# Designed miniproteins, single chains: the designs that were tried, part 6

Each design is a single chain, and the fold is of that chain. pLDDT is the mean over its residues in the fold that is shown.

## One batch from the design tools (miniprotein)

Design m192
Fold by ESMFold2-Fast:
Structure m192 (fold): chain A 65 residues (1-65)
Amino acid sequence: SHLEAARAAGVAGDRQTAADHYLKLADEYEKQGKPAQAAAYRSMAAFHLGDDATADEWAAKANNL
């Protein structure tokens, strides 16, 4: 699963691969009509890419949906 792959990549320090899998998860949840979960995974992707400001924005959206 993308979640398992994202976590494994994150533990291994492969931040780009972790971010790519979190973005795929976000797209899947968005297609399912789950915007809060999608926002949470977009936040995780931004965090792994070192974009803390974007990560915080997506985390706020996840908590307010």
Scores: mean pLDDT 84

Design m193
Fold by ESMFold2-Fast:
Structure m193 (fold): chain A 86 residues (1-86)
Amino acid sequence: MIEEAKKALASGDYDRAVELAEKAIKENPNDVEAYVLLAQAYLMRGEYDKAIEYAKKAIEVNPNDERAKNLLKMAYYKAGKEEEAK
């Protein structure tokens, strides 16, 4: 499932990536990779507020996840919330 979500994201099928990542979270709510993929998919879809939400959830599960921190910063930047990205 996570590998399928990664492939969907890489191929530009963001709707499929969201679907698969949400399913992964339902099966394992502590799956940091699933939250990271969901944040990436929403970022690519231009849904920056949702990207912020899921990047924050990934950090809550693993505070040391640099990908989640970088995604949060990027999502704040894209949402026009640059102050929160600093």
Scores: mean pLDDT 81

Design m194
Fold by ESMFold2-Fast:
Structure m194 (fold): chain A 119 residues (1-119)
Amino acid sequence: MLEFAEAKLAELGVDVELNLTPEQQRELGRAMRSPEARAILLTVLAAEKAGMTPEEIAQLVRDFLENIYKEKSKEEALEIARDVKAGVDLAQRLGLLSPETAEAVKAAIDEYIEELKKE
């Protein structure tokens, strides 16, 4: 999963340093338990700094979640998706992510969760 996030960042030509304070790092670490969810959130933050649109970032998150489902159980995929949503909410509250990107990403996650529940 981490390798997939790194590969996608490399594919996008993104080499971004996330200047997170120690307090922001601790808050994000508490909100997200899965390494996959943390990798996805870090990719979202980097993609926004690289100038990707909210719609492009939302599609990127959906692509990550669909790849997780191929490698993980449905239950694990749902938990990772919810963990990413919690991380996105927190990043928006901490001022690390724009409201527009946060709303687009959360909508994509909610659609993915509902689709996965129907399978």
Scores: mean pLDDT 75

Design m195
Fold by ESMFold2-Fast:
Structure m195 (fold): chain A 71 residues (1-71)
Amino acid sequence: LSEELRREIELGVLLLYFATNLAVAKSKKLPEEVIKKYEEGIEEIYRLGQDPSVTLEELRKKAEELKKEIE
């Protein structure tokens, strides 16, 4: 796999991860603050993913920061 394709796959996996957790949070009726953090996190990762200058390492770092913040 090319680095570009690997980045696209990883971006998709990260977005799916947060989208799935958002759906679970909504189904479990978690606090609105938690739901909002997932929604904002998805938007931020998506935005960064659209910028080709943002590396895969930067996307992973941002995802890890968001996981820690939401926990």
Scores: mean pLDDT 82

Design m196
Fold by ESMFold2-Fast:
Structure m196 (fold): chain A 96 residues (1-96)
Amino acid sequence: LKEELKKVLEDLLNILRTATPEQQKKISEEVRKTLIEAGLSEEAAKSFVDGLIEEAKTRDPKEIAELAANSLVDTMTEEQLKKLIEGLKKIIEKAK
């Protein structure tokens, strides 16, 4: 589960790094909605997405994905994580 989440987050970060500002805004909104649907509070989802965008500018996507996955695994249930992974995969597919 954690390894699958790491891979999905890494793929998402790579898309965000190459996206136009308009695409980044749309993807960020969809990720925020997906986090909320998976069980995060609106505040936690916003904080997470804002953090990912800022970190993506300065750090290796693989390192960010590992840190983000660890944070989510500590915060969310297995069922919530499975729902999140499914939702993020759909965002990645649409962004291609």
Scores: mean pLDDT 78

Design m197
Fold by ESMFold2-Fast:
Structure m197 (fold): chain A 69 residues (1-69)
Amino acid sequence: SNEDEVIRRITEELLERLGLLDKLKPEELERIEAALREKLKELFANPLEGVDDEVALEELEEWILEQAK
């Protein structure tokens, strides 16, 4: 499914961009990946009308960083 592939790519790119791949233990990475995938599925099912993609991405990055604490 294209949606699952897109979610996987976005998840991997965000974790790499935030430098979390090398900083977190495998179990912590798996937890964050699972949570992020669910959040992205919700966003794809209910797109935020009128929200800039850049703003939505920044909010998502902040959320991920909070999960990593």
Scores: mean pLDDT 70

Design m198
Fold by ESMFold2-Fast:
Structure m198 (fold): chain A 88 residues (1-88)
Amino acid sequence: SHMDELLEKIRELLAKLKEAAAAGDVEGAKKYAEEMIELAREAIPHLTPEQAEELISLLDEAITLLGGLEQADLVRELAEVQKEIRAA
């Protein structure tokens, strides 16, 4: 389904973000985080409760990684997306 494809892309972006963070590639990590935010927002109106919980967990992992890279603005934006998911 379109939602299964969106969630799989978000999982792939998180994997790339993990690799970029491990390599100290801050610009790559920022790019993947920004792409995750875009896809997560696209997904919000279509999430089942189970998909919402998974997406919140994926975003929480991204928050931890970006926090380690001192990317305060992206951490705040990811946390705001989590609030949007919980409010839906």
Scores: mean pLDDT 89

Design m199
Fold by ESMFold2-Fast:
Structure m199 (fold): chain A 106 residues (1-106)
Amino acid sequence: MTPDEELIAFAEALEKAARDTLAPHVREMLERGEITPEDVVAMARTLVAHAKQRADELGASEEAKRKLYEAVANVLDEIARTAEEVGHPETAAELKRLADEVRKQA
C-alpha cells in the first residue's frame, strides 16, 4: 500500500473500532466508575497526538491527513455522545470542542 492508502485504511478502521468497540467500552467503564470523565478527555487527547504522529511518520499527503483528522474528529463525536448519554454533558462539550479543533487541522 502507499502511505496515503495505509493512513486512509487506518482512519476507516479507527472509526469502525470506535463505533463497534471503543464507545461501548467507554460507556461501560464510565457507568461502573472504573474511569473518570477526566480520564476520557485524557484518552481523547492521546488519540489526537498518536494520529498526528502516525500521519507524520508515514509522510502522508495533505489529503490523506485531512481524511485521518476527520476520522479522529468523528471518533471524538462518538465518545462525546456516549459521555452525554451517561450523564456527563460538560465532558461531552469538551470532547466536541476538541473534535472541532481537529477538523480545523483537516
Scores: mean pLDDT 83

Design m200
Fold by ESMFold2-Fast:
Structure m200 (fold): chain A 105 residues (1-105)
Amino acid sequence: MLSDEERARIAELARKIAELLKNKDYDGFAEVVKEGVERARTPEELQALADAVAAIISKYTKNEKVKKIVLEGRKEIQAAADAGDIDRMRELLLETVEKIKEEMK
């Protein structure tokens, strides 16, 4: 379960991500997610960040390729979380975000 501090950090990152995507700043979006991944210290915080990214992307795009990237990324991140592999979760979230960025440009 996330702490109140972890929830507050995820909420602030989600706000920044939403603003960047609204402004079509896809490079800024990827950078903010990378900062969030670097700061996250638990699988639970990484999973919450991944869920927030997926929710925001779903709000700002109807692109079926982006939706597929998000769905596949979420499945792989969940499998890494279930295995307790935090480093793999970081790698997969960063890879998913780069794929989203390139498709939305």
Scores: mean pLDDT 84

Design m201
Fold by ESMFold2-Fast:
Structure m201 (fold): chain A 55 residues (1-55)
Amino acid sequence: SLEEQQKRIEEALEKAKKVRDENPLSDKAFERIRQLEKKYGASSLSELERKARDL
């Protein structure tokens, strides 16, 4: 039902906020890796690491 769907979405958002608040360091680590991938033109963590080794 639509009401159950809405409740599921609300629960997912609450869980996301809790995980973020409880583990801010891990979220920051993943965010930073993503930014480095984008900054250095890498499509994956392995490619980023390979580029870092080459430089």
Scores: mean pLDDT 64

Design m202
Fold by ESMFold2-Fast:
Structure m202 (fold): chain A 75 residues (1-75)
Amino acid sequence: KEELKKKLLELIGEVLRIIGEILDLERELEELKKLPETEENRKKIKEIEERIKELEERREELLKEMKEIEKQIKE
């Protein structure tokens, strides 16, 4: 069970880093949305949205792994 707890803490650290990156990108996206809708700004918005999507998918994978480990710890 101790090894599972160590793994869980490692995954929590990764999830927190991803959440931080998503929050930073969300702030950048909000600022870009306040600017005029130029072709350049639309491309930047799309790039940030794709990065957020990739990070959200990675976060979901890590959260699923964490739930499985938590079940094993609680048993």
Scores: mean pLDDT 82

Design m203
Fold by ESMFold2-Fast:
Structure m203 (fold): chain A 56 residues (1-56)
Amino acid sequence: SELDELIESKSPEEVYEEFLKRHFTPLERDYLEKVIRGELTPEDRQAYLAARAAAA
């Protein structure tokens, strides 16, 4: 997968930034940063799911 290729050639931080730049809105990026920090709230999850549904 694209992620596996990036992991082989780039640092974890660079892989994270590359994926976020290509695939995620600011709302989705904020959600992922909260997940990584372990600070995700139920409201954040609900907002992300609503954004995903609107984009589908």
Scores: mean pLDDT 69

Design m204
Fold by ESMFold2-Fast:
Structure m204 (fold): chain A 76 residues (1-76)
Amino acid sequence: MELADKQLEAGDAAARRGDLQTAILHYTQAAEVYEKEKKYEQAAEAYLRAAELAEQMGFDKTAEYYRKKAKELLEK
């Protein structure tokens, strides 16, 4: 099983527990691994999930940053 897939799964598990900050950490780690592997669509998806949780926590600037990252990756 790919490392990025395990990190994405860990993020989903943390989000289900309401541990949103830990979920964001796992999603961003998954995104970085996918980006290194040139899997830009999967990397963008992971950043968008992190952005949704950051927005729910009131971290609007952090959410904006992750959405911008996702957009840049989808332009490749």
Scores: mean pLDDT 84

Design m205
Fold by ESMFold2-Fast:
Structure m205 (fold): chain A 73 residues (1-73)
Amino acid sequence: SDEEKKKETARKLLEQARKELESEEPNIQEARNYVAAAAMILGEYDLARKAFTSNKEELEEIIKELEEKLREG
């Protein structure tokens, strides 16, 4: 379904964000972009907005919240 495709895309974006944050020289701006895109796809606009100003620790918390929403939905 269209909803399943959106969830799969969001999962891939969050995985890319995690890999970026775990890299030897993390590009925080790229990680923010991946997290914000995943949040927007899931309709989590407040989390998307928060991601654009978040540091690494805050981005990790947003990723956890979005992953939880993907498990619950």
Scores: mean pLDDT 86

Design m206
Fold by ESMFold2-Fast:
Structure m206 (fold): chain A 73 residues (1-73)
Amino acid sequence: EAEELRARLREAVEEAIRAANAGDVEAAREAYERAKRLADELEKLGALTQEEVLRVVAAALAVIGAEIDVELA
């Protein structure tokens, strides 16, 4: 279960960053929310690593950047 959650977390983070880079703020937010939920599940299992935390932070920064770009457009 933990390994499956980690794989889904990686996918969600990658989706959030790709959507953010494409300027799709809605898709980026949805993927980020999914990543955050998966990280919470991993934390409950005692399986959340620092690497996963850094991935979620990277996704959050990408979403924030995309939101700023939309405001400036």
Scores: mean pLDDT 80

Design m207
Fold by ESMFold2-Fast:
Structure m207 (fold): chain A 56 residues (1-56)
Amino acid sequence: GPTEEQKALAEGLRNYLLQKGVSQEEADKIADEILKKATSLGEAQRLAREVAQKVL
């Protein structure tokens, strides 16, 4: 399962997306997908940055 650092990163991204006007349901789905796909903290960070860049 994901580490505490990966979970904290996903929660941070979720909160960022909510501040940018993404719905809670969509933000939760995006955060969950990153945690499911990421095999390392570095990969989770990369995926989170890609999502953040698309939202501005």
Scores: mean pLDDT 81

Design m208
Fold by ESMFold2-Fast:
Structure m208 (fold): chain A 60 residues (1-60)
Amino acid sequence: MSTEERIELALRLIEKMEFPSEEERERVKREAERLIREADPSNRTAVEGAVLHAMGLILD
């Protein structure tokens, strides 16, 4: 799976989630993209891990 495909999957996961505001949703999207681009391509949980980590950083 390419980096761009991983980013697309993360964005689709984020779209299914409830956020306090659209601004927070956009911050989580940007942070998830950054984390995926920096992730090791061999990391099989990179997409899910990036989304959860981005939410932790932005919402807490």
Scores: mean pLDDT 67

Design m209
Fold by ESMFold2-Fast:
Structure m209 (fold): chain A 62 residues (1-62)
Amino acid sequence: AMSATERLMELMREGAEAYKAGDLETAIRYFTEAKRLAEELGDERAAADAERQIERVREEME
């Protein structure tokens, strides 16, 4: 079983790997889920990090 913190780190890692692979839609999905989970955990730093990653990916999609 994965803890909530471990799941958050896994979502951020999967998002970063998708971004490196050029799969921008998948990257946004993982980072969006990571942001949601970080917000539920009250982890403001992780939520802000996920939001910055989402914004970076969105710039590449324009």
Scores: mean pLDDT 85

Design m210
Fold by ESMFold2-Fast:
Structure m210 (fold): chain A 93 residues (1-93)
Amino acid sequence: KERIKELEERADKILEEAREIFRKALRGEISLEEAIEELEKLLEELREIIKELEKLKEEHPELKEEIEKVLKKIEEKLGILELLLAVLKKFAK
């Protein structure tokens, strides 16, 4: 139960960090290349969180409904992060 909450909170922090990196890139405070590299790292961190939640769901079937709700929220965050990355890549080309 506590582990699921920790993973959800980590995913929330990753998305906030990704948004800040995106804003800094748009302001010219960091390079587009540097911002892309940082966002790709955050994307991999979100994918690791998803893998850990899937594993917890297999190990604890009684928590399936709770884990599925958190997974849906994290997949939405993943989609937002992928969109931010795609926008920066378009401007970098």
Scores: mean pLDDT 84

Design m211
Fold by ESMFold2-Fast:
Structure m211 (fold): chain A 55 residues (1-55)
Amino acid sequence: SPREELIRKNEEAERLMREKAEEYEKKGDELSAGLFRLVAESSRTVRERILERLA
C-alpha cells in the first residue's frame, strides 16, 4: 500500500541520516552530526505518530 511504502522509505531515510551523523562525528563536525541526528529523530517521531493512527 502507499502507506506501507511511505513508512519503509521513512525508515530508510532515518537510517541514512544516522549514518551521515556518524560520518560527520568521526570528522569532528559536531554541528553537521547534530543536524543529521535531529532530522533522523524528526523522521522517527512522524513515523511513530502515523503508526499510532493506523492501529
Scores: mean pLDDT 84

Design m212
Fold by ESMFold2-Fast:
Order: sequence, then structure tokens, then C-alpha cells
Structure m212 (fold): chain A 59 residues (1-59)
Amino acid sequence: SPEAKRKALEVLSELTLEARKHADNPELAQKIYNEGLKKAKEVQEKVDREIQERRRALE
């Protein structure tokens, strides 16, 4: 869904900016990025549940 993709990309974008603040420490930057991937997945799952509810409302 476009909404779920947009919210996941927003999380990834924020985390990319945060990781760039630690460009002098690549290990920390990688850790921040990996934590961000987990958060993006959580956001995707939440939006998926909301989409299921909207789909039921349309039927």
C-alpha cells in the first residue's frame, strides 16, 4: 500500500540522517541503520492492520 510504504520510507529517511551524524563511527552508523530497519517493519505491520480495517469498511 502507498501509505504503508510512505511511513516506512519516512522512518528510513530519519534514520539515514541520524546515521550520517555518526559518519566518523561506521559501526555506530550501521547499528542505527539496523535498528531503523526494525522500526520500519513495525510501522509496516501497524499500517497493514489499519488497511485491513479499512478494507472491511469498504466491503
Scores: mean pLDDT 75

Design m213
Fold by ESMFold2-Fast:
Structure m213 (fold): chain A 55 residues (1-55)
Amino acid sequence: VSEEDKEKIRKTAEEQKNLDEEERERLERTALRAVEAGVPVENAVKAIKTIGEDK
C-alpha cells in the first residue's frame, strides 16, 4: 500500500463529521487493513463515506 493511498484513507475518515474521533480511527484502521489485503483504495474510501453517512 502506497503512502498516498494511506493518506487518502486517513483524510476521508477524518472528514466524517457524523462520527466521533474513536469511530473515525476504527474506520481508518479497518480500511487500511482491507487495502493491505488487496481491496482497491477507491472501494475503501467509498466504504468509509457510506458508513459515515449511515450513522
Scores: mean pLDDT 77

Design m214
Fold by ESMFold2-Fast:
Structure m214 (fold): chain A 86 residues (1-86)
Amino acid sequence: MTLVITYKNMSVEELIGHILRAIGYELDGYKVEIKLEGDTLTITIGDVSEELIEQELARAKEYAARGYEVTIERDGDTTTITLERP
């Protein structure tokens, strides 16, 4: 399965945190792709388990509780989570 996480309009501190987490996944042996275009950070993580997807969905729910706009889309084996700062 593939997990795509898109972060929009994040603070510099939040962007650094998300990039460091992505590097952590790469060090754990996941296939990671990091793309920064303007104010949008996209992290693609390949060969993920259902458990990892559930962990990132739980994290997205925490962002939603803090007032962030969260969109979740599923297309086949790809789960996309979009997080936008208000």
Scores: mean pLDDT 87

Design m215
Fold by ESMFold2-Fast:
Structure m215 (fold): chain A 80 residues (1-80)
Amino acid sequence: MKEELRKKAEELKKEGEELAKQGKNEEAAKKYIEAAGLYLRAGDYEGAIEAAKKALEADPSNKDAQRLLKEIEIAKKLAE
């Protein structure tokens, strides 16, 4: 399951990159948020942080991406 979650996250991240290339920034941000959530569930904190940051780069005002990034940082701290 953990590896399957990471593979799905990578696919969503690629979809987000494709949408961003086409200028569909809000749609790209949604895909990056989905990817970040899956990375987080897989315990891949670095992947989750990168995806959440890409969502904020695509849509800086996205409150879901801002909230998710905070959740990832907390989860990483608790895993210490």
Scores: mean pLDDT 84

Design m216
Fold by ESMFold2-Fast:
Structure m216 (fold): chain A 80 residues (1-80)
Amino acid sequence: SRQALLEQTLELVGIALEYLRRGRYDEAIRHLEEARKLASTVDPEVARMIDEAIEALKAGRYDEAERLMLETIGRLTELL
């Protein structure tokens, strides 16, 4: 269901945030890429927000990436 996909996307973004906070940026990116695949099927805006977080991580903008991930979690929580 749409709800199950949103819940799984939220879980993956949450795991990615934990990796980011531990300085494990490659693991954070991998989990965000999986979250993006799921998000693209249910909510284009969530997918866009995840893309922005991935780009921030790849650019070394870790504070921006964390803020984008928290905003993504907020949106996902509102959609559930």
Scores: mean pLDDT 90

Design m217
Fold by ESMFold2-Fast:
Structure m217 (fold): chain A 65 residues (1-65)
Amino acid sequence: MEEEAKKLLEEAEKLGVKVALKDVEAARQIGRILQEAKEALEKGDYEKAIELAKEAIRMAERALE
């Protein structure tokens, strides 16, 4: 669970960088979700961290289409 959460967060952060080059407002929203995901990870709530990271990835994929 922890490794899965970290892997998804890394993927979301990479996509967020690409979004920031094309759509600053979408990148700001993704950044907020990533901050919540990191807080969940720090608290040991890996399930919440995974769900938030997946949401950030979905938003990033939408912004890059």
Scores: mean pLDDT 83

Design m218
Fold by ESMFold2-Fast:
Structure m218 (fold): chain A 54 residues (1-54)
Amino acid sequence: SVSDRIRELNKRAEEASKATPEEAEKLSQQIYDELLEMRRNAKKVAEEALKEME
């Protein structure tokens, strides 16, 4: 679920705070990219669900 993915991303953000600056930047970029993918997929999933219901 989206909530589970958000929870996972928050845990990774907490780990980034303890990492080296270089690792923190890489983790932040990965989190940002995953959020963008989730945003695109959320729209697609909603459209598919509406098509199946109708």
Scores: mean pLDDT 73

Design m219
Fold by ESMFold2-Fast:
Structure m219 (fold): chain A 69 residues (1-69)
Amino acid sequence: MSAQEIQEAIKNKDEKVLKEQIEKLRKELEEAKEALSNAKTLEEEIGYTLRIIGLELDIEKLEEALKSI
């Protein structure tokens, strides 16, 4: 998810859009965690770990925005 999409959803306080984006990111997070558990190289492990951290941060931002509505 882009920073622009996150900021636009926050500005509009669109609860439905925020919830839909959180659900999408949570699904991507679970897929990334599964990919990490199946990683065969250190490079893959690092890549998936960074993606997981990024997804968790994006989810946190959207959840904080949802709490502000």
Scores: mean pLDDT 78

Design m220
Fold by ESMFold2-Fast:
Structure m220 (fold): chain A 80 residues (1-80)
Amino acid sequence: SAEENRKKGIELFKKELKKLMDELDVDITNSDEQKIIADAVRKFAAWLEANPDASDEEIEKTVKEIMDEAKKRLEELRAQ
């Protein structure tokens, strides 16, 4: 169901986000790092809303793509 798929997607995203934040020691009090994390959350929420019938595989792929993008942005920010 769309409700179950949305819940699973959110749970997977939260898990992967926590892993990313832990591995990269993300400082949520840093406004630039906070913005990157907030952008990732917003992008995933918008994608879920646009894709209510997304398969588990499509959700996993999209979560990975968003996490990879956030990681690159954080690394670029820190390479100042």
Scores: mean pLDDT 85

Design m221
Fold by ESMFold2-Fast:
Structure m221 (fold): chain A 70 residues (1-70)
Amino acid sequence: SDEERGLELLQRLQDLVGGPTEILTMSRDEAAAVIAALELSPEERQILVDYLSKFLPPAQQERLRELVLG
């Protein structure tokens, strides 16, 4: 369930920005605009972070949390 939702949210992110990790290269303001455009609930933001964190080293996991949850 959460894994399928995470994949769905990742696909939506990729469609918007062109790549699964493209958000990590953005400024905080650019990333905030992307996340706002996806219209994610707080639960969906957490699911996206948890899903992508499986594929990222610790430093990039922290960056992802700051951009999506902060």
Scores: mean pLDDT 82

Design m222
Fold by ESMFold2-Fast:
Structure m222 (fold): chain A 66 residues (1-66)
Amino acid sequence: STDKKPPFLELLIESAKRILEGADREEEVERVAKKLIELGIYSEEEAKKVAEAALEEVIKVLEEEK
């Protein structure tokens, strides 16, 4: 439970790791988008767009750090 750190970030990192292990990218995007919708942050259309973009950034960071 964190008041400043969004739960979305933790979910993004987990989903990015799963994608790097060969998980279905579409499934992970849906998982993240669904979380954003549940939190009331974005609509369905916006949530999917944000989830996909954020996942791409996290994957890139994880790949660069190794």
Scores: mean pLDDT 75

Design m223
Fold by ESMFold2-Fast:
Parts: structure tokens; sequence; C-alpha cells
Structure m223 (fold): chain A 86 residues (1-86)
């Protein structure tokens, strides 16, 4: 239950960040973030180590987007997909 909520919170935040990127004209980044959200939605909620790694990447991603560092944001979104796929 708690792990399922953690996974869903990560998915919701990635979708929120994708909307923020799209509103700022970073369409390629928004697409990468939606792909990351889809990948995270398929992660086993009992895989606590993967969810912990994804949480750390999400914090770094949020900072990159806040700084409008779109190259870094796209790279982190791609790393999130790789981690989610294991």
Amino acid sequence: SSNERSREALVEELRRLAEEAEKQGAEEVAKALREAAEAVSKVDPSDVETLKKLTKLLLELAEAIANKDWEKAKKIAEEIVEVAKK
C-alpha cells in the first residue's frame, strides 16, 4: 500500500513536470518526461531500492527544470527510464 502510493506519487510528479516543461516550450523534454512517467508506472511497488533511486533522480530532475537546464532534464528523464526498466 505505502509502496504503491510512493510509486504513484513519482508518476504524478513526472506528469506535473512534463506539463511545466510543455508550458515553457520544452516539448522534447515534456515527451521524455511522459515516457519516464510511463516507465515508472510499470515498476514493481515492492522494489523499494528502485523507488528510492527514482526519488533521488526526480529531485535532481526538478532542480534541472527549475533552472531551465533542458539538456540535463532530458538526460535525467532518460536515466529514470533506464532505472525503471532495471
Scores: mean pLDDT 86

Design m224
Fold by ESMFold2-Fast:
Structure m224 (fold): chain A 57 residues (1-57)
Amino acid sequence: SLLDEAERLGVLGVIYYSQGDTATAIRYLEEALRLAEEAGDERLAAGIRKQLDKARE
């Protein structure tokens, strides 16, 4: 489902960020956000936006 895919991509984004690959993390988090918004999961979308803000700092 879109929700399951958004969750997997979000987890990958966090993993890459923790390993210092910020560029790859941002790409996965942006795709995860798009899918979370399409799925209508505002809580997941908000969590992903917070991670994106952190990665973009």
Scores: mean pLDDT 87

Design m225
Fold by ESMFold2-Fast:
Structure m225 (fold): chain A 54 residues (1-54)
Amino acid sequence: SLELAEELSKLSFSEQVEALKSKGLSESDAQKIAALLSQGRVEDAAKLLEEKGL
């Protein structure tokens, strides 16, 4: 969701990956979402989170 993406954007890249893995995402998917957030692509990150059931 957009709210989750916005909250994650306040964390470092490594913290974002760890948080997403703790929510059941693979390391690859967690890294993809974290990379989108590092690029300021919060809406794209939110869409990918929604596709993964988050």
Scores: mean pLDDT 84

Design m227
Fold by ESMFold2-Fast:
Structure m227 (fold): chain A 87 residues (1-87)
Amino acid sequence: DNATVEYTVKELEEEIARNPDDAELWYNLGLVYGVAGKYDEAEEYYKKAVALDPSFPVPWNLLSGMYGGLGNMKKAEEYYKKALERS
């Protein structure tokens, strides 16, 4: 539901404005964008989460699958390789 995605994004953005260094909030924003099919935004938010907390688990496999589903095999392969390095 697009309305649910927009509502959740707004809530997460407001929480991030209060706590911009919380890696989990950036990760959750990435998940919402991923579900919405906005994979470039999901990727940027996942990278932000890892930059804030390098120990934070990153769903590189999820990004690989999403880009593969779009037929973007270059990005799918890139994230698959990252998943192999970090698994």
Scores: mean pLDDT 76

Design m228
Fold by ESMFold2-Fast:
Structure m228 (fold): chain A 55 residues (1-55)
Amino acid sequence: MSAAEKAEEVGRLVAAGKLEEGAKLAEQLDSPLAAKAARNGDSTGAAAGVLASLS
């Protein structure tokens, strides 16, 4: 799965209100800032954080 696809999945989970699932996925992708954004309900910040970590 590409970095963009992983970022989209994290953003999608957060946008759907699945903040804990999005945060856990971001943590598995070694993106702690994205996980923090996900827990705050920031779907855009979570996706951007994953992209930054994987790119």
Scores: mean pLDDT 80

Design m229
Fold by ESMFold2-Fast:
Structure m229 (fold): chain A 65 residues (1-65)
Amino acid sequence: MEKIKEELLKYAEENKDNEKIVAAALGAVQGLEEDKNAAEKAAKAGLEHEDESYKKVGEFIASIS
């Protein structure tokens, strides 16, 4: 849990110039605080998204989960 949050925060920092990536990553972190399965849900939502930025976040979560 904590490791996934930390990796998402680092990913957001590395991509801080892309507001969609930052928003998606921070949203996933917020979700994880309320639901331990939020990472799986966020990865699925991102991978199914048509926007490349959200898809990249979904792929990243899937790779670290």
Scores: mean pLDDT 74

